# Designed miniproteins, single chains, continued (3), part 71

Each design is a single chain, and the fold is of that chain. pLDDT is the mean over its residues in the fold that is shown.

## One batch from the design tools (miniprotein)

Design m10442
Fold by ESMFold2-Fast:
Structure m10442 (fold): chain A 79 residues (1-79)
Amino acid sequence: AQREALVEGLTAILLEKGVPEEEARRRIEELLGMDDQERIERYSKFDSSFDASAYTAAQLRLIGDEIQEELERRREALR
């Protein structure tokens, strides 16, 4: 299924970045299992320490455009 293919792809990317498979799958399933409101609430809590480089564009898309824009803004401010 499309969801299964997405989970496999995102897991592979995190594994390439050195994230353990168990942790990568847990994080991806949590992101995909959350509704838009839950994703926004969780990512608001990761404001100061959120490492966007650990996440793919697809994962950032799943958390909603407003949160993605905020994360991108913070990433640019760190340059």
Scores: mean pLDDT 55

Design m10443
Fold by ESMFold2-Fast:
Structure m10443 (fold): chain A 89 residues (1-89)
Amino acid sequence: MEEKELAEKAEWLAELLARLRAGADPLEIAREAEERGFLEAATAFRVLAGEVDVEEVLELLRKEGVERSEEEVRAEIAAFAAKLREYIA
């Protein structure tokens, strides 16, 4: 992983958080993140919007060869959504 990719993702995430605080739709932001290939950020904003299904997250993890329990994934999604809500509150 190049240092530029990490910096670019961080800058993009900061911009998305600023837009959320300005009243932007989390689902709209999720679509933009998907278009840029930031799947982790896209999933996070879909969770914030209440639109994500755990089954969809599990399917993505399976495609990437990551084995996780459904219970573990649900807990991680809930924790991440709570953290994200704190950042925009």
Scores: mean pLDDT 66

Design m10444
Fold by ESMFold2-Fast:
Structure m10444 (fold): chain A 85 residues (1-85)
Amino acid sequence: KKKIEELKNKAKKYREEMDKLGAEMQQVGDEGNKLFEEAEKNPSKEEEYRKKMLELQDRIQQLSDEINKYMEKAKKYENEIKKLE
């Protein structure tokens, strides 16, 4: 049925967006690990590194919120497919 195919395509598109955002979250996590190591080597810059860490935490939260939004949309389409199968 055309409707099932359209829903599958929409769910796939949201899953692809989630994968992309997940890769961005991994990159931000790697940045955080580097900042932690730099903070240990440069205690005099602790306040500067703290501010950068807070910025990365905000970015992670925003990415997490977007991933959750796309996950809920994908689940709705997947549930609709199950009802039509």
Scores: mean pLDDT 82

Design m10445
Fold by ESMFold2-Fast:
Structure m10445 (fold): chain A 63 residues (1-63)
Amino acid sequence: KVPVGTRDKFYLSPVSKEVLLETEPELSPEVQKAIENSEELNTPEVLKADELLREAIEQAKKE
């Protein structure tokens, strides 16, 4: 369904969005616009991936 040629839209999970904002406070206008224009993916697959990412982050914090 999605064309493979050119993609000008991207999606970020809520966790990825938050990490980017926290680790890079000085964002270029282009990056800020991309983050604002990104769509939250609420599919079960993305939610499951977010759970795994959150678990990894918690483990990193404990170490």
Scores: mean pLDDT 57

Design m10446
Fold by ESMFold2-Fast:
Structure m10446 (fold): chain A 79 residues (1-79)
Amino acid sequence: YRGELVVQTDTVEKGVALAIEAIAYANELGLSIKVEIKDNIITISFDAPTLELAKEALERLKEIAERIGAKVLEARVRP
């Protein structure tokens, strides 16, 4: 299952901070993660072995982004 979170930050520095926290969180869970930063748009993609874990990880990453002050543009889980 693939999770994807697309967020917008008001600064590049906040985007970098989000990327660092997202990578740390994924490493703690043993998940494969990809983070792309383009200007103020950050795309976080990850693969999870179950739908439940994908949804839980996506929700946690969304919470991290919102805490940093990022605007969530898209949050999805795909098969």
Scores: mean pLDDT 83

Design m10447
Fold by ESMFold2-Fast:
Structure m10447 (fold): chain A 62 residues (1-62)
Amino acid sequence: SMEQKAEEIVEQSVRDALENGLSKREAALRTYKLAKEAGFSDEEASLIAQRTVDRLAALEAE
């Protein structure tokens, strides 16, 4: 499903950010590009990118 694909992209982007020390901005950009390549609209890709940022922020708040 498209939601499963969105979650896979978020999970991959979060892993890449943590492994490579990417900023939230860099992680968001990476997520956006992956979502666009997967066939999501600009609006959907931006929302998926925000999900990556929110997850990284939650982990940082620990």
Scores: mean pLDDT 86

Design m10448
Fold by ESMFold2-Fast:
Structure m10448 (fold): chain A 80 residues (1-80)
Amino acid sequence: MSMSDEELELLLLGLTNEEERKKVEEMIKNGMGREKIEKLLTENLAKLLVSGIGKALGIDEEEREKLIEEIIKKAEEAKK
């Protein structure tokens, strides 16, 4: 059970702003690897979750960065 490259591309584009979408689209067009796409998707999901919750709770930017790093680390450990 793995997402197709097209599904990962659509999700990644949906999670990025206009400038980030252009960069990601160019990387995908130039042969960006699936592993890199999945990593960026995980990082963007972590950023969106922490940004949404952290902003609501008034968490400082530095604390939000730490939470993002912890989420990414845990996600990578869980895959192994």
Scores: mean pLDDT 65

Design m10449
Fold by ESMFold2-Fast:
Structure m10449 (fold): chain A 76 residues (1-76)
Amino acid sequence: SLADQLKALGADSVKIDGSILTITGDIPLDKLEEAVEIIKADKEVTTVVLENVSEEVVTKLTELLKGTLISLTVVT
């Protein structure tokens, strides 16, 4: 599943609620491009929510999702 693939890349937890994907904790920076390709391959995800994620990971994910139809939301 999408959740199992993202956990394998280093996410602490992953929740899917309809088209909303919530990722908690840091996926390593060198795995973020792979994570984005996995998310893009799941045609149902329209929103990615990041919880308890470092500023470096937020910045990199913002860059990688630029030009996609997927919106990014950060929760502190």
Scores: mean pLDDT 84

Design m10450
Fold by ESMFold2-Fast:
Parts: structure tokens; C-alpha cells; sequence
Structure m10450 (fold): chain A 90 residues (1-90)
């Protein structure tokens, strides 16, 4: 079950104290999502997308709170969209 790991990573992002901690947790989330998504049922794929989108929203918000530049935020958002596109093409 991938969902407890995704939820734990979302909590790591919420509690992050530095941009580096947000970036590291998001890298782990992106790799987990890409690896697990093709193995899931259609219903679980939809839930995984929802959790991934929640993680992206929280990561972007936390990065802004921690003083990330507009470029840093756009890179994070762009990577998230790329990961979603790649996973859904598998």
C-alpha cells in the first residue's frame, strides 16, 4: 500500500524547516509516485494523483514561506506537472 508512504511524505513537507528538506521530500514523493503509479488499480491511481497534487500544493506553499524565489517555485511546479504527465503515459 503506497498511500501511508505518500501521507508520511506530505507530513515531512508540512513540517520542513528548510527549502532543502522540502526539495528532498518532494524528490522522494516524485520517485515513489512514478514507481508505484503504473502498478495501481484505476481507482488507486486516481487517489495517488490526488495525494500527489496535495503534496505539490503543500510543497509550493512551504517553499514560499521559507523564502523560495519565483523561479524556484516555477521549477517545482513544472517538475510536478512533468511527473504527472510521465506517470499517466506509462
Amino acid sequence: NVFPEMEALIEEIRNAKSKEQVIEAMKRMMLLFLRQYPTLSPADQQRAIQLFEEAMEIAVKKLRELGASDLEIEIMEGLGLLVLGVAQSL
Scores: mean pLDDT 90

Design m10451
Fold by ESMFold2-Fast:
Structure m10451 (fold): chain A 62 residues (1-62)
Amino acid sequence: DIDKGVIHLVAGVAKTVGMSKSTTARLLAKITGTSQASIYKAAKTIDEMEEYALKVLEEKEA
């Protein structure tokens, strides 16, 4: 739940301040424990990166 909240916060801030897709992917990768390249390839927009990061986090509970 905390990690999910942080993912939403990072994506929201990134959209608000015009953060680059590569920087956003790197931050989300740190939170989820995946690679920046995996997030960047899976998503074309910050919203899609947020969705992918949430899925990675949920899969850790499986």
Scores: mean pLDDT 78

Design m10452
Fold by ESMFold2-Fast:
Structure m10452 (fold): chain A 110 residues (1-110)
Amino acid sequence: MEDGREGAREAREEGDGEGGEDAGDGAAKAAINGANESKTSGGASGAVAGAIGAAGGYASRLSGLSDSETAESAARGAEGAAVGTERGGGSKEDAEGAREAARGAREAAE
C-alpha cells in the first residue's frame, strides 16, 4: 500500500506548482479513488493494485511518456484493482468503481 501512495505523493511533490492539474494527475486521482472505495468494502488487494497503477502511470509521464501512455498505465492499474477486488471477496459494485476509474484515466489523457 505505502509504495503506491509514496509514488503518487512523490510525483505530486516533484510537480509542485504546475503539476497539480495535469491529465496525468487526473488519471492518478481517479485510479486512487476507485482503489480507496474497493478497500472500504474489503477489497484491499484491489486498492493496492489501483494505487500502484496510478503511481506508475504518473511516474511514466515524468519519464517522458505521452499522456496517452500514462493514461494506459493508470487504466491497467485500475483494471487490476477491479480484478483484485473480485478475487479478494469485494462486491461487484466495488469492482465496477475500479473500472470506472480506468475509464476516467483514459478520458483524462484525451
Scores: mean pLDDT 52

Design m10453
Fold by ESMFold2-Fast:
Structure m10453 (fold): chain A 75 residues (1-75)
Amino acid sequence: SERALATERAIGMLWDARDEAEKNGAKEASKLAREGIHRVHALDLAGASPEEILRLAQETVEKVQKLIEEYKKKK
């Protein structure tokens, strides 16, 4: 199904973002990525649209990347 495919892609994107955050020691960014994975699973269980699932993942990845860059700049 389209939702199952969207969930798979969303989880993959968030796992990649989490791994990047962990490699950089950005604990807050890593936590946000893990929370995003949980939220994607919750949306899938609630029957959310593929578009909503992918949007949440994309927005979360962007926030994670911003936190990693801010962490590198400040720490």
Scores: mean pLDDT 86

Design m10454
Fold by ESMFold2-Fast:
Structure m10454 (fold): chain A 85 residues (1-85)
Amino acid sequence: VIEEMLEETRRMAEEIDPEHVEEVVELAKEAIERNKHLSDERRGAIGFSAGAIEAVGYWVDKNIEELRKKVEEAKEELLREKLLK
């Protein structure tokens, strides 16, 4: 049960953001370990949910941060180049 949920978490993370699969799986494992007083089914579900939220978070952060950085750099370069031309 838990092993199957971790495998599903890894597969899900690979589809969303393959660069952060290791971090997502580690977070899911930690969430499962923090809830060892719960049933295996509940711990597995918590792990998967935590992993899914983290994977989506990494994907959003990566795309937003990268876009903002590119926009800022392009804006500064364009303004400086247009002033010099």
Scores: mean pLDDT 74

Design m10455
Fold by ESMFold2-Fast:
Structure m10455 (fold): chain A 69 residues (1-69)
Amino acid sequence: MTLIRRVSEEHDILLIYDLDEDKVYVTLGDGHTAIVSLSTLKANKSVTLTDLVTGKQYTLDTSKLDLPE
């Protein structure tokens, strides 16, 4: 099942958690979407995400995220 959560007013980021696959879909304010694993988000203080459409890279501070345990 997928849980949707809006996070970070500064970055205008929407997170969609895929609990079955342990994946997070990150949607940025411009509508660009990247995929990252929960394990990567939990292990790192910041992550670089690559937009699936444009290939642009974005840096996300994981301290601004509410991650499931």
Scores: mean pLDDT 66

Design m10456
Fold by ESMFold2-Fast:
Structure m10456 (fold): chain A 98 residues (1-98)
Amino acid sequence: DLEADLAADRPQIRADVEELYEKVKKSKKITREQELGIMGLAVLASAAGDKEALAIAYTTLGFSAYQRGEKEEAIRYFKKAIELVPDNEEAKKLLESL
């Protein structure tokens, strides 16, 4: 059962998402490898039903878009993160700074 297997991996998926988010936040440049990694983690978080992990993944993708100067894409990702977790203060602050 893929859903049950993914549910067992939720703690690891969340930890991986949070670790990548912290690395992206601290770096002056987001690599293509990091962007692809977080996109993959977003798919896994969605499949595992972890809305909080998925929100962090969208926040990371929004921050990536913002760093590339793609403000409309960044706004879209931050809004998705807030829709998943309405009390996500970090995504709200990033959206307000655009």
Scores: mean pLDDT 78

Design m10457
Fold by ESMFold2-Fast:
Structure m10457 (fold): chain A 85 residues (1-85)
Amino acid sequence: MSTGQRRRLYGLVGTLRGIVEWLRKNGEDVRPVLIDELRLIARQMGLPVSDEEIEALVDEVLDLPPSELGSRVLDFLLGKLDERS
C-alpha cells in the first residue's frame, strides 16, 4: 500500500475533525457538512464509496466525540483504500 495515500487520509480526517469541532462550538448543523466533506474526500482519494454508505457512517458517528468520530471515519476510509486493488 502507498504510504503517501495513507498519510493523505490521516491529514484529511484530521482537517475533518477540526471542522466538526468548529461547527459544534458555533451551534452549526454538522450532518450536511460532514456528508459533503466525506464525499469530497472519497472523490479526491478515488475511493469506492456510495452516498448510502457515507450517510450511514455519518448517522453512526454524528453524536460521537470528535476524537472517536475521527477514528471511526479513518477506519472506514482506510478499509475502502485497502479494497482498492
Scores: mean pLDDT 82

Design m10458
Fold by ESMFold2-Fast:
Structure m10458 (fold): chain A 94 residues (1-94)
Amino acid sequence: VAIVVDERFEPLIRELFPDAEIIHTDYDTFLDVLRELHRQGKRVVAVTLDKDASTENVLSVPVSVRVVLASTDMPQEHIDYLKSRGITVIEVEL
């Protein structure tokens, strides 16, 4: 499963993960979507994040996530945190 918050990331998610189920959400529903996917036993492999992501959204990224697509205007501290967890961060100009 890949979680997409901004539809502008969707073509890149489809290119990198052609077989992944894509779930669209906003930041207000992000945690609810993650909890529901966990309840269903679905593994989240990729998420998209941008400058409007809260610290809570960034901290909630599941340990199963391999790749984050991040907008280039995302705070460097958030990018550094994700990289410190062993996540591959791909910075994307939107």
Scores: mean pLDDT 79

Design m10459
Fold by ESMFold2-Fast:
Structure m10459 (fold): chain A 66 residues (1-66)
Amino acid sequence: MDDIKKKYDDTVKKVEELIKQGKIDEAAQVVADFVKQMTGVTLSPEEALAEGEFMIAHRKELEKAK
């Protein structure tokens, strides 16, 4: 269980790094692959990028909220 959370956190950090480096399509692909691996749902590149940005923001807010 915590192992899945750890993998999610690791994936979010990788996506954030790729976005900061301007590798937007690679970031979207990483999110799409992660979501498909975890939920079986295939996201469009647009949805994958939006989800990745949301995951980054949400994770940081959750950490601040305890």
Scores: mean pLDDT 76

Design m10460
Fold by ESMFold2-Fast:
Structure m10460 (fold): chain A 79 residues (1-79)
Amino acid sequence: MSEAEQQAAVDQAQQLLDWIEEQAKQATTEEQKQQVREAAQTAIEEIDRFLEENPDLAPWVKQQLEEIRERLEELLKKI
């Protein structure tokens, strides 16, 4: 995987986290909260899969994706 592809993966994960955090702040109904939980769970699963399928990722990429994953887990605990 190229450096540009690794950067794009981190950028995409960060954009997903930012969007999910925004949706969580706006969620007032149980239906909206459930949609946020499902989005966060899907994002965590996609990050886990990407990390498993790409063992040769640069250490900084792994660290950034793991930090994003942890922030999604923290968000799920607050909803």
Scores: mean pLDDT 88

Design m10461
Fold by ESMFold2-Fast:
Structure m10461 (fold): chain A 72 residues (1-72)
Amino acid sequence: REELLEELERLIERLAALEAASTDLERQVEASLLIMSASVTKLAIERGTISEEEAREAIARLEAGLAELEAA
């Protein structure tokens, strides 16, 4: 569980850095939406409303979203 929270915090940090470095409003908005999604997933893990498997799947989707933004 702690490992998943650490992964999410790292993703949020990476997304925030990308948002801060971007001058493109569309990319900033997309990064902000991914940060919100990551924060919701973190909250769900902390509250125990999501399984570890579901959390890992959510993290994988967030990583894919970050990779897509970095590639654009």
Scores: mean pLDDT 80

Design m10462
Fold by ESMFold2-Fast:
Structure m10462 (fold): chain A 79 residues (1-79)
Amino acid sequence: SLVDRVVATLDQAIADLNAFMAQNNLSPEQQALVQQMIAALQALRDWLRANPNASEEEILAKLKELQAQIAAIVAEMLA
């Protein structure tokens, strides 16, 4: 299903960000921002698992919200 594919993609992104933190000597402030990204990805993953019959429209709206959240965190990291 679309939900299963999006969940798998989010799980991979979470794993990649955790690996990135483990492999790189990040400042505590940078680690906190990466953890905020992971938390946003986990929140969407958990929502999708709780709503397995979510419509494509609902899923796309949540992905758009996630994209905006990640963009804001990345902007803060680059400041």
Scores: mean pLDDT 88

Design m10463
Fold by ESMFold2-Fast:
Structure m10463 (fold): chain A 60 residues (1-60)
Amino acid sequence: SSLVDEIIEKIRELVKKGEIKKALELTLNTLRNSDLTPSQASSIGIETAAEIFEYELKER
């Protein structure tokens, strides 16, 4: 959905800035406070993990 895409984009922006804690907080708040389907929650979680792994691999 457009909501899922919007949240994923915000997470990507935060990770690119190195604001990992803010990216995780946004993800956690979205998963806890949004009426998401399991598929939507999975997409947000997977994309968040992928962006953080990519960021960490570039720093190491």
Scores: mean pLDDT 81

Design m10464
Fold by ESMFold2-Fast:
Structure m10464 (fold): chain A 70 residues (1-70)
Amino acid sequence: SELEKLLEEFRAKSEELISLIKDPEIQKMLKEGTEEELEKMRKLSLEEAKERLEYYTKLIEDLKKRIEEE
């Protein structure tokens, strides 16, 4: 479904960000938080999930750029 594709894209971006983090404890917390958020978003309508995913995707991309520039 379109929703599952969006969730997988978000998961992939989150995993890329997490791979840049050197602290294993922080990596674990971010991974667990991502899975929890994905589970919640699966229960939303497609439109609601898109809005929420857009917000979090923007935050992830911004953080990734900051980490990669250091």
Scores: mean pLDDT 76

Design m10465
Fold by ESMFold2-Fast:
Order: structure tokens, then C-alpha cells, then sequence
Structure m10465 (fold): chain A 55 residues (1-55)
């Protein structure tokens, strides 16, 4: 369905963003706490996107 395709696209974007956060965190020597916070922000954006599609 169109909603399933939108949710899959959001999941793919979420995975890419998490990978980029981890890569940049390593390159910039960020603390584990800072990396976790950034990953949580990306996860919240993903959750909000899924909720919007299902609304």
C-alpha cells in the first residue's frame, strides 16, 4: 500500500541517518552520550513520521 511504502522509506532514511550519526561521531570524536542523544533525536523524528503517515 502507499502507507507501507511511505513507512518503508522513513525506515530506510532512519537507518541512513543513524549510520551517518555514528560515522560523524567517530570522525569528530564525540562522546558515547552525545552519539546516543543524536540517535535518539533521529529515532523521535522517525517515530513522528510514522505516526503522521498513520494519522
Amino acid sequence: SAKDAQIQALRDEYEKRVEEVLKKGKEENLSNEEIIKKVQEVAQEYAAGVAAVNA
Scores: mean pLDDT 86

Design m10466
Fold by ESMFold2-Fast:
Structure m10466 (fold): chain A 70 residues (1-70)
Amino acid sequence: GSLEEAAAAVRLEVRRLTGVELTDEQAREIARAVLAGASPEEIAALVKKLTGVELSPAQAQRIRDAVAGL
């Protein structure tokens, strides 16, 4: 469904930007936030909380754009 497609897009984009492989649960949690309208700042904070990786604002925006392009 839409959440599964969004989670796949999040996983792919985080890997492209950072080299980090998200778990299925991490990808789904980030995808839920993006679909709920999370800002780039909120997405960056969530990725840091789940993975310890810091995203730039531009990288967080790319994650939003990847989901929006579905």
Scores: mean pLDDT 86

Design m10467
Fold by ESMFold2-Fast:
Structure m10467 (fold): chain A 81 residues (1-81)
Amino acid sequence: SRIEKGIEQLREEAERELADDPEGLAIVLEALEIVRKAYEKKLPEEKLEKIMDYALAALSAAVQGRLDVAREYVERAREIL
């Protein structure tokens, strides 16, 4: 499915971009786990897209070294779950 492929692509990007930042990587992997749980729970596509957008935002923030901002995006994703 597109969501499963999106999770894998973001995981590969996170592992590449955050190879030297285990804390940033852990935050992004937590966001991707929220996406996976939302997909398994069969949440509406609109909510899945929002959670995925927050995972993308968390990755972007973590890559920029803004780990507190990345954590905020993870919490917003969790609130939708």
Scores: mean pLDDT 87

Design m10468
Fold by ESMFold2-Fast:
Structure m10468 (fold): chain A 61 residues (1-61)
Amino acid sequence: DDLKRKEKKIEEELKKRLERGRKFGEIVAKDTSPEAGENAIKKLEEEYRKEGEEELNRIRE
């Protein structure tokens, strides 16, 4: 079904974004501090999850 295809695509995009966020956090940790890197990763994860949930809700309506 078209809906399931779109949901899977959103999930895969979220996974890729989370992976990129982790790499960015590693760079921040090296450039600034381990704590800053951890905070950057957490912030990006929260943002990406919220965006993913919004997209899922949008296609489910």
Scores: mean pLDDT 78

Design m10469
Fold by ESMFold2-Fast:
Structure m10469 (fold): chain A 120 residues (1-120)
Amino acid sequence: LLEELEKEAKKAIEQAKTAKVGDKVSFRIRIVDREGNVVEAEVTITKKPNSTNEDLIDVIKTLLEAAKRAIELAEQGVPATEAFAHFLREVYEKAQEKGIEIEVRVTRVSGADAALAAAR
């Protein structure tokens, strides 16, 4: 998880260095909790006219650090959906601070609760 996350972040940072106004950079996150619940999401960052490429890089670094904290929380017993909510809060606050537009698309939610609901 962490190795793939850091690899994704490095790619996003390289794209951010040459990003033009209107360009989009995508960053993927996967959180797995102790019960096997999974949340996967893609975060897309759009460069705005009033944002620098350094601001975009700062947001990507915040994504990486917030994602690491969310993964650690899930590994410590926090439900994947709750850990993901902590991730979103940090990223959203940083994006607002830097005037950067962020779109979050949840690509997968699965686990014990979904399996239990399907069995009923």
Scores: mean pLDDT 77

Design m10470
Fold by ESMFold2-Fast:
Structure m10470 (fold): chain A 100 residues (1-100)
Amino acid sequence: DKILEELIEVGEELLRDFRTLKEQASKATEEQMKALLDKAIEDYRKRLEEHKDNPLRAAAYGLAIDFLERLKTLSKEEALQALDTIIQGLEKGVERLKKA
């Protein structure tokens, strides 16, 4: 199933990215965290443009951008909690897809 395979692939991609971001953000100051979020948003905007003809990947990258933009409005503590929550959700989602 090509759609299921691509869902797993993009889910694992986002999971790796968000885990890396959380690790970097946990060691960063509030100001450095904003810069990390801005860089991540820019990276996802580039991927969105490169995959604009792929509705599934475009939707996933768009949702990632919206989520990261929301994190910029939060304190470091709140943003780290939100990242942990989405990481847990992605881990569970990818695991379910792999068993389908």
Scores: mean pLDDT 88

Design m10471
Fold by ESMFold2-Fast:
Structure m10471 (fold): chain A 77 residues (1-77)
Amino acid sequence: SQTKQLSLEILREVRAESARRGDAPTARGVDLTIEYIQKNDLSPQQLVAITRGVVEHAVARGSISAARGEALIQRLD
């Protein structure tokens, strides 16, 4: 689905940014989330909720800025 492709694109961007900042635990967590999404038939609502949660977690940890997190979440809408 379009929502699945968009969610995976956003998660890959969060993963790359977390890795660049040296936040290996966050990057690893995102990798596991990507694998979970790829292996499971999730609804668009579940995909949005999971992707939003990962972005919010990365913002809370300081791996990405609040402004960057907001921009990523807006792509889901």
Scores: mean pLDDT 88

Design m10472
Fold by ESMFold2-Fast:
Structure m10472 (fold): chain A 63 residues (1-63)
Amino acid sequence: SVMEYYKELQNKREELQKERDAIQAAVEAAGDLSEDQKAAMKARIATLEAKIKSIGEIVESLE
């Protein structure tokens, strides 16, 4: 059903948001990360934000 699909998308968005927030916190807290490690984490955050935005657009289309 559309309602089950909506719930699955919202759950997926929440999971991606939690992963993004955890990586962001790790980057901000870590004095021991190399520039390459920080760059990789920032690239992952950008990928997660793009996925969150895409899911958000689908969710908004279902409202």
Scores: mean pLDDT 83

Design m10473
Fold by ESMFold2-Fast:
Structure m10473 (fold): chain A 81 residues (1-81)
Amino acid sequence: EESPLDLIKKGRELFKQGKYEEAIKWYEKAIELVKDDKSPFAKLALSIAYRNLADVYRKLGETEKAEEYYKKAQEYFDEAM
């Protein structure tokens, strides 16, 4: 019953608290939930999850990984439109 957006929201709350590893786990759960769904809604959820995941990796100093995930987020957003 938990939507991917609810999982992303939980991750954002942890991110604001500086709990970066825990935030990553919630974003990864959201990605896993919609990974096999090819609908535009699932692609939008993937875009949002990858963007938030990129923000966490940027905070951790993993700039190259963050850039890769920002690109992935943009690609899923374009596919959803």
Scores: mean pLDDT 85

Design m10474
Fold by ESMFold2-Fast:
Structure m10474 (fold): chain A 79 residues (1-79)
Amino acid sequence: SAVEEKIKEEIEKIKNAKTAEEVLEHFKKALDILVEAGVISVEQAIGRILRLIGLELDGASVEELKEFAIEEIEEILEK
């Protein structure tokens, strides 16, 4: 589907991110696509974004932030 193709593009950009800011940018874009598609609510998207920011503030590495972002997106797509 067009939604799955767009989400896969954002996941690839997360995988190739070099900074926490780039992970957050593409995580937000993926969640926005899922909100527009009616898969999750705006409140659910915000909650996930805040969790990623919280992990960064707690000292998570870029690789840990990537893993979290990708796992959250994949969990949403499996439900």
Scores: mean pLDDT 88

Design m10475
Fold by ESMFold2-Fast:
Structure m10475 (fold): chain A 103 residues (1-103)
Amino acid sequence: EEDKKKAEIYRDVGRFYLYLGDFDKAIEAYEKAIEYAKKANDLSTLGRAYLDLGQAYLAKGDFEKAIESYEKAIEYFRQAGDEEGLKTAEENLKLAKKYLEES
């Protein structure tokens, strides 16, 4: 499906911007990945895109938005039956909450 391919392309673009330290462009790319994953009705890709968005917010130091993004990733991975994605999102959520409490 074309929309699923676009979602994965925008996830790759987001990871590229994270590598460059351009967190705002990474966030924009991951938001586009979420938009296309929703159009594709692909719950696993939606979970992955929200996981990536959470990681970008965590890297930026926006712990509250990282938490919100990881909670969305957990919802979609649970609906998709993606046990590996669910575990990763839960671990990242716990870490983001710890950073918020220590801030």
Scores: mean pLDDT 89

Design m10476
Fold by ESMFold2-Fast:
Structure m10476 (fold): chain A 91 residues (1-91)
Amino acid sequence: SSAISAGALVLARVAKEEGRDELAERFEEYAKKYGEPSEEELKEAEEAEKELREALAKDPSVLAELEKVLRLLELKEAGKSAEELRALHAA
């Protein structure tokens, strides 16, 4: 879904601004799998970006939780088994 691309690109921008360049590159690579977002989808994602920045200001662990979610999504896309995904989520 191109809406997933829009969201991932917003997360990449936020991660880069927080100095997490490797995490930003991972979100950008994930976004490429879901196609080019529309201008409308980007605008909607930018509204969500404001809420994300406010959440990060209150709790810096939010970015670490998003990194864990991205890792699980990357492993799912790589065809990893449900058992491997569960083991990595538990770690």
Scores: mean pLDDT 75

Design m10477
Fold by ESMFold2-Fast:
Structure m10477 (fold): chain A 79 residues (1-79)
Amino acid sequence: MKYNEELLRAAREILATPEAELTERLRAEGFPEERARALARLVKELARRIVEVAERYGVEAISKYLEELQAEAEKKAEE
């Protein structure tokens, strides 16, 4: 369960980081500015949800939530 603890820690760090800083980190990773900004917002929203899931269902629920979210995103991409 260390992986879920690391995800929760990362999520809290992301929530504490301003969107502008997240955008710059993503640009440093090679994302175009517009995509980096969109990803920074999505990552912050995802981090907020991860913290909420961990607080309501326990840290073990994080992986399950991410799997479900990934499956939903893939399905919506087809629509």
Scores: mean pLDDT 76

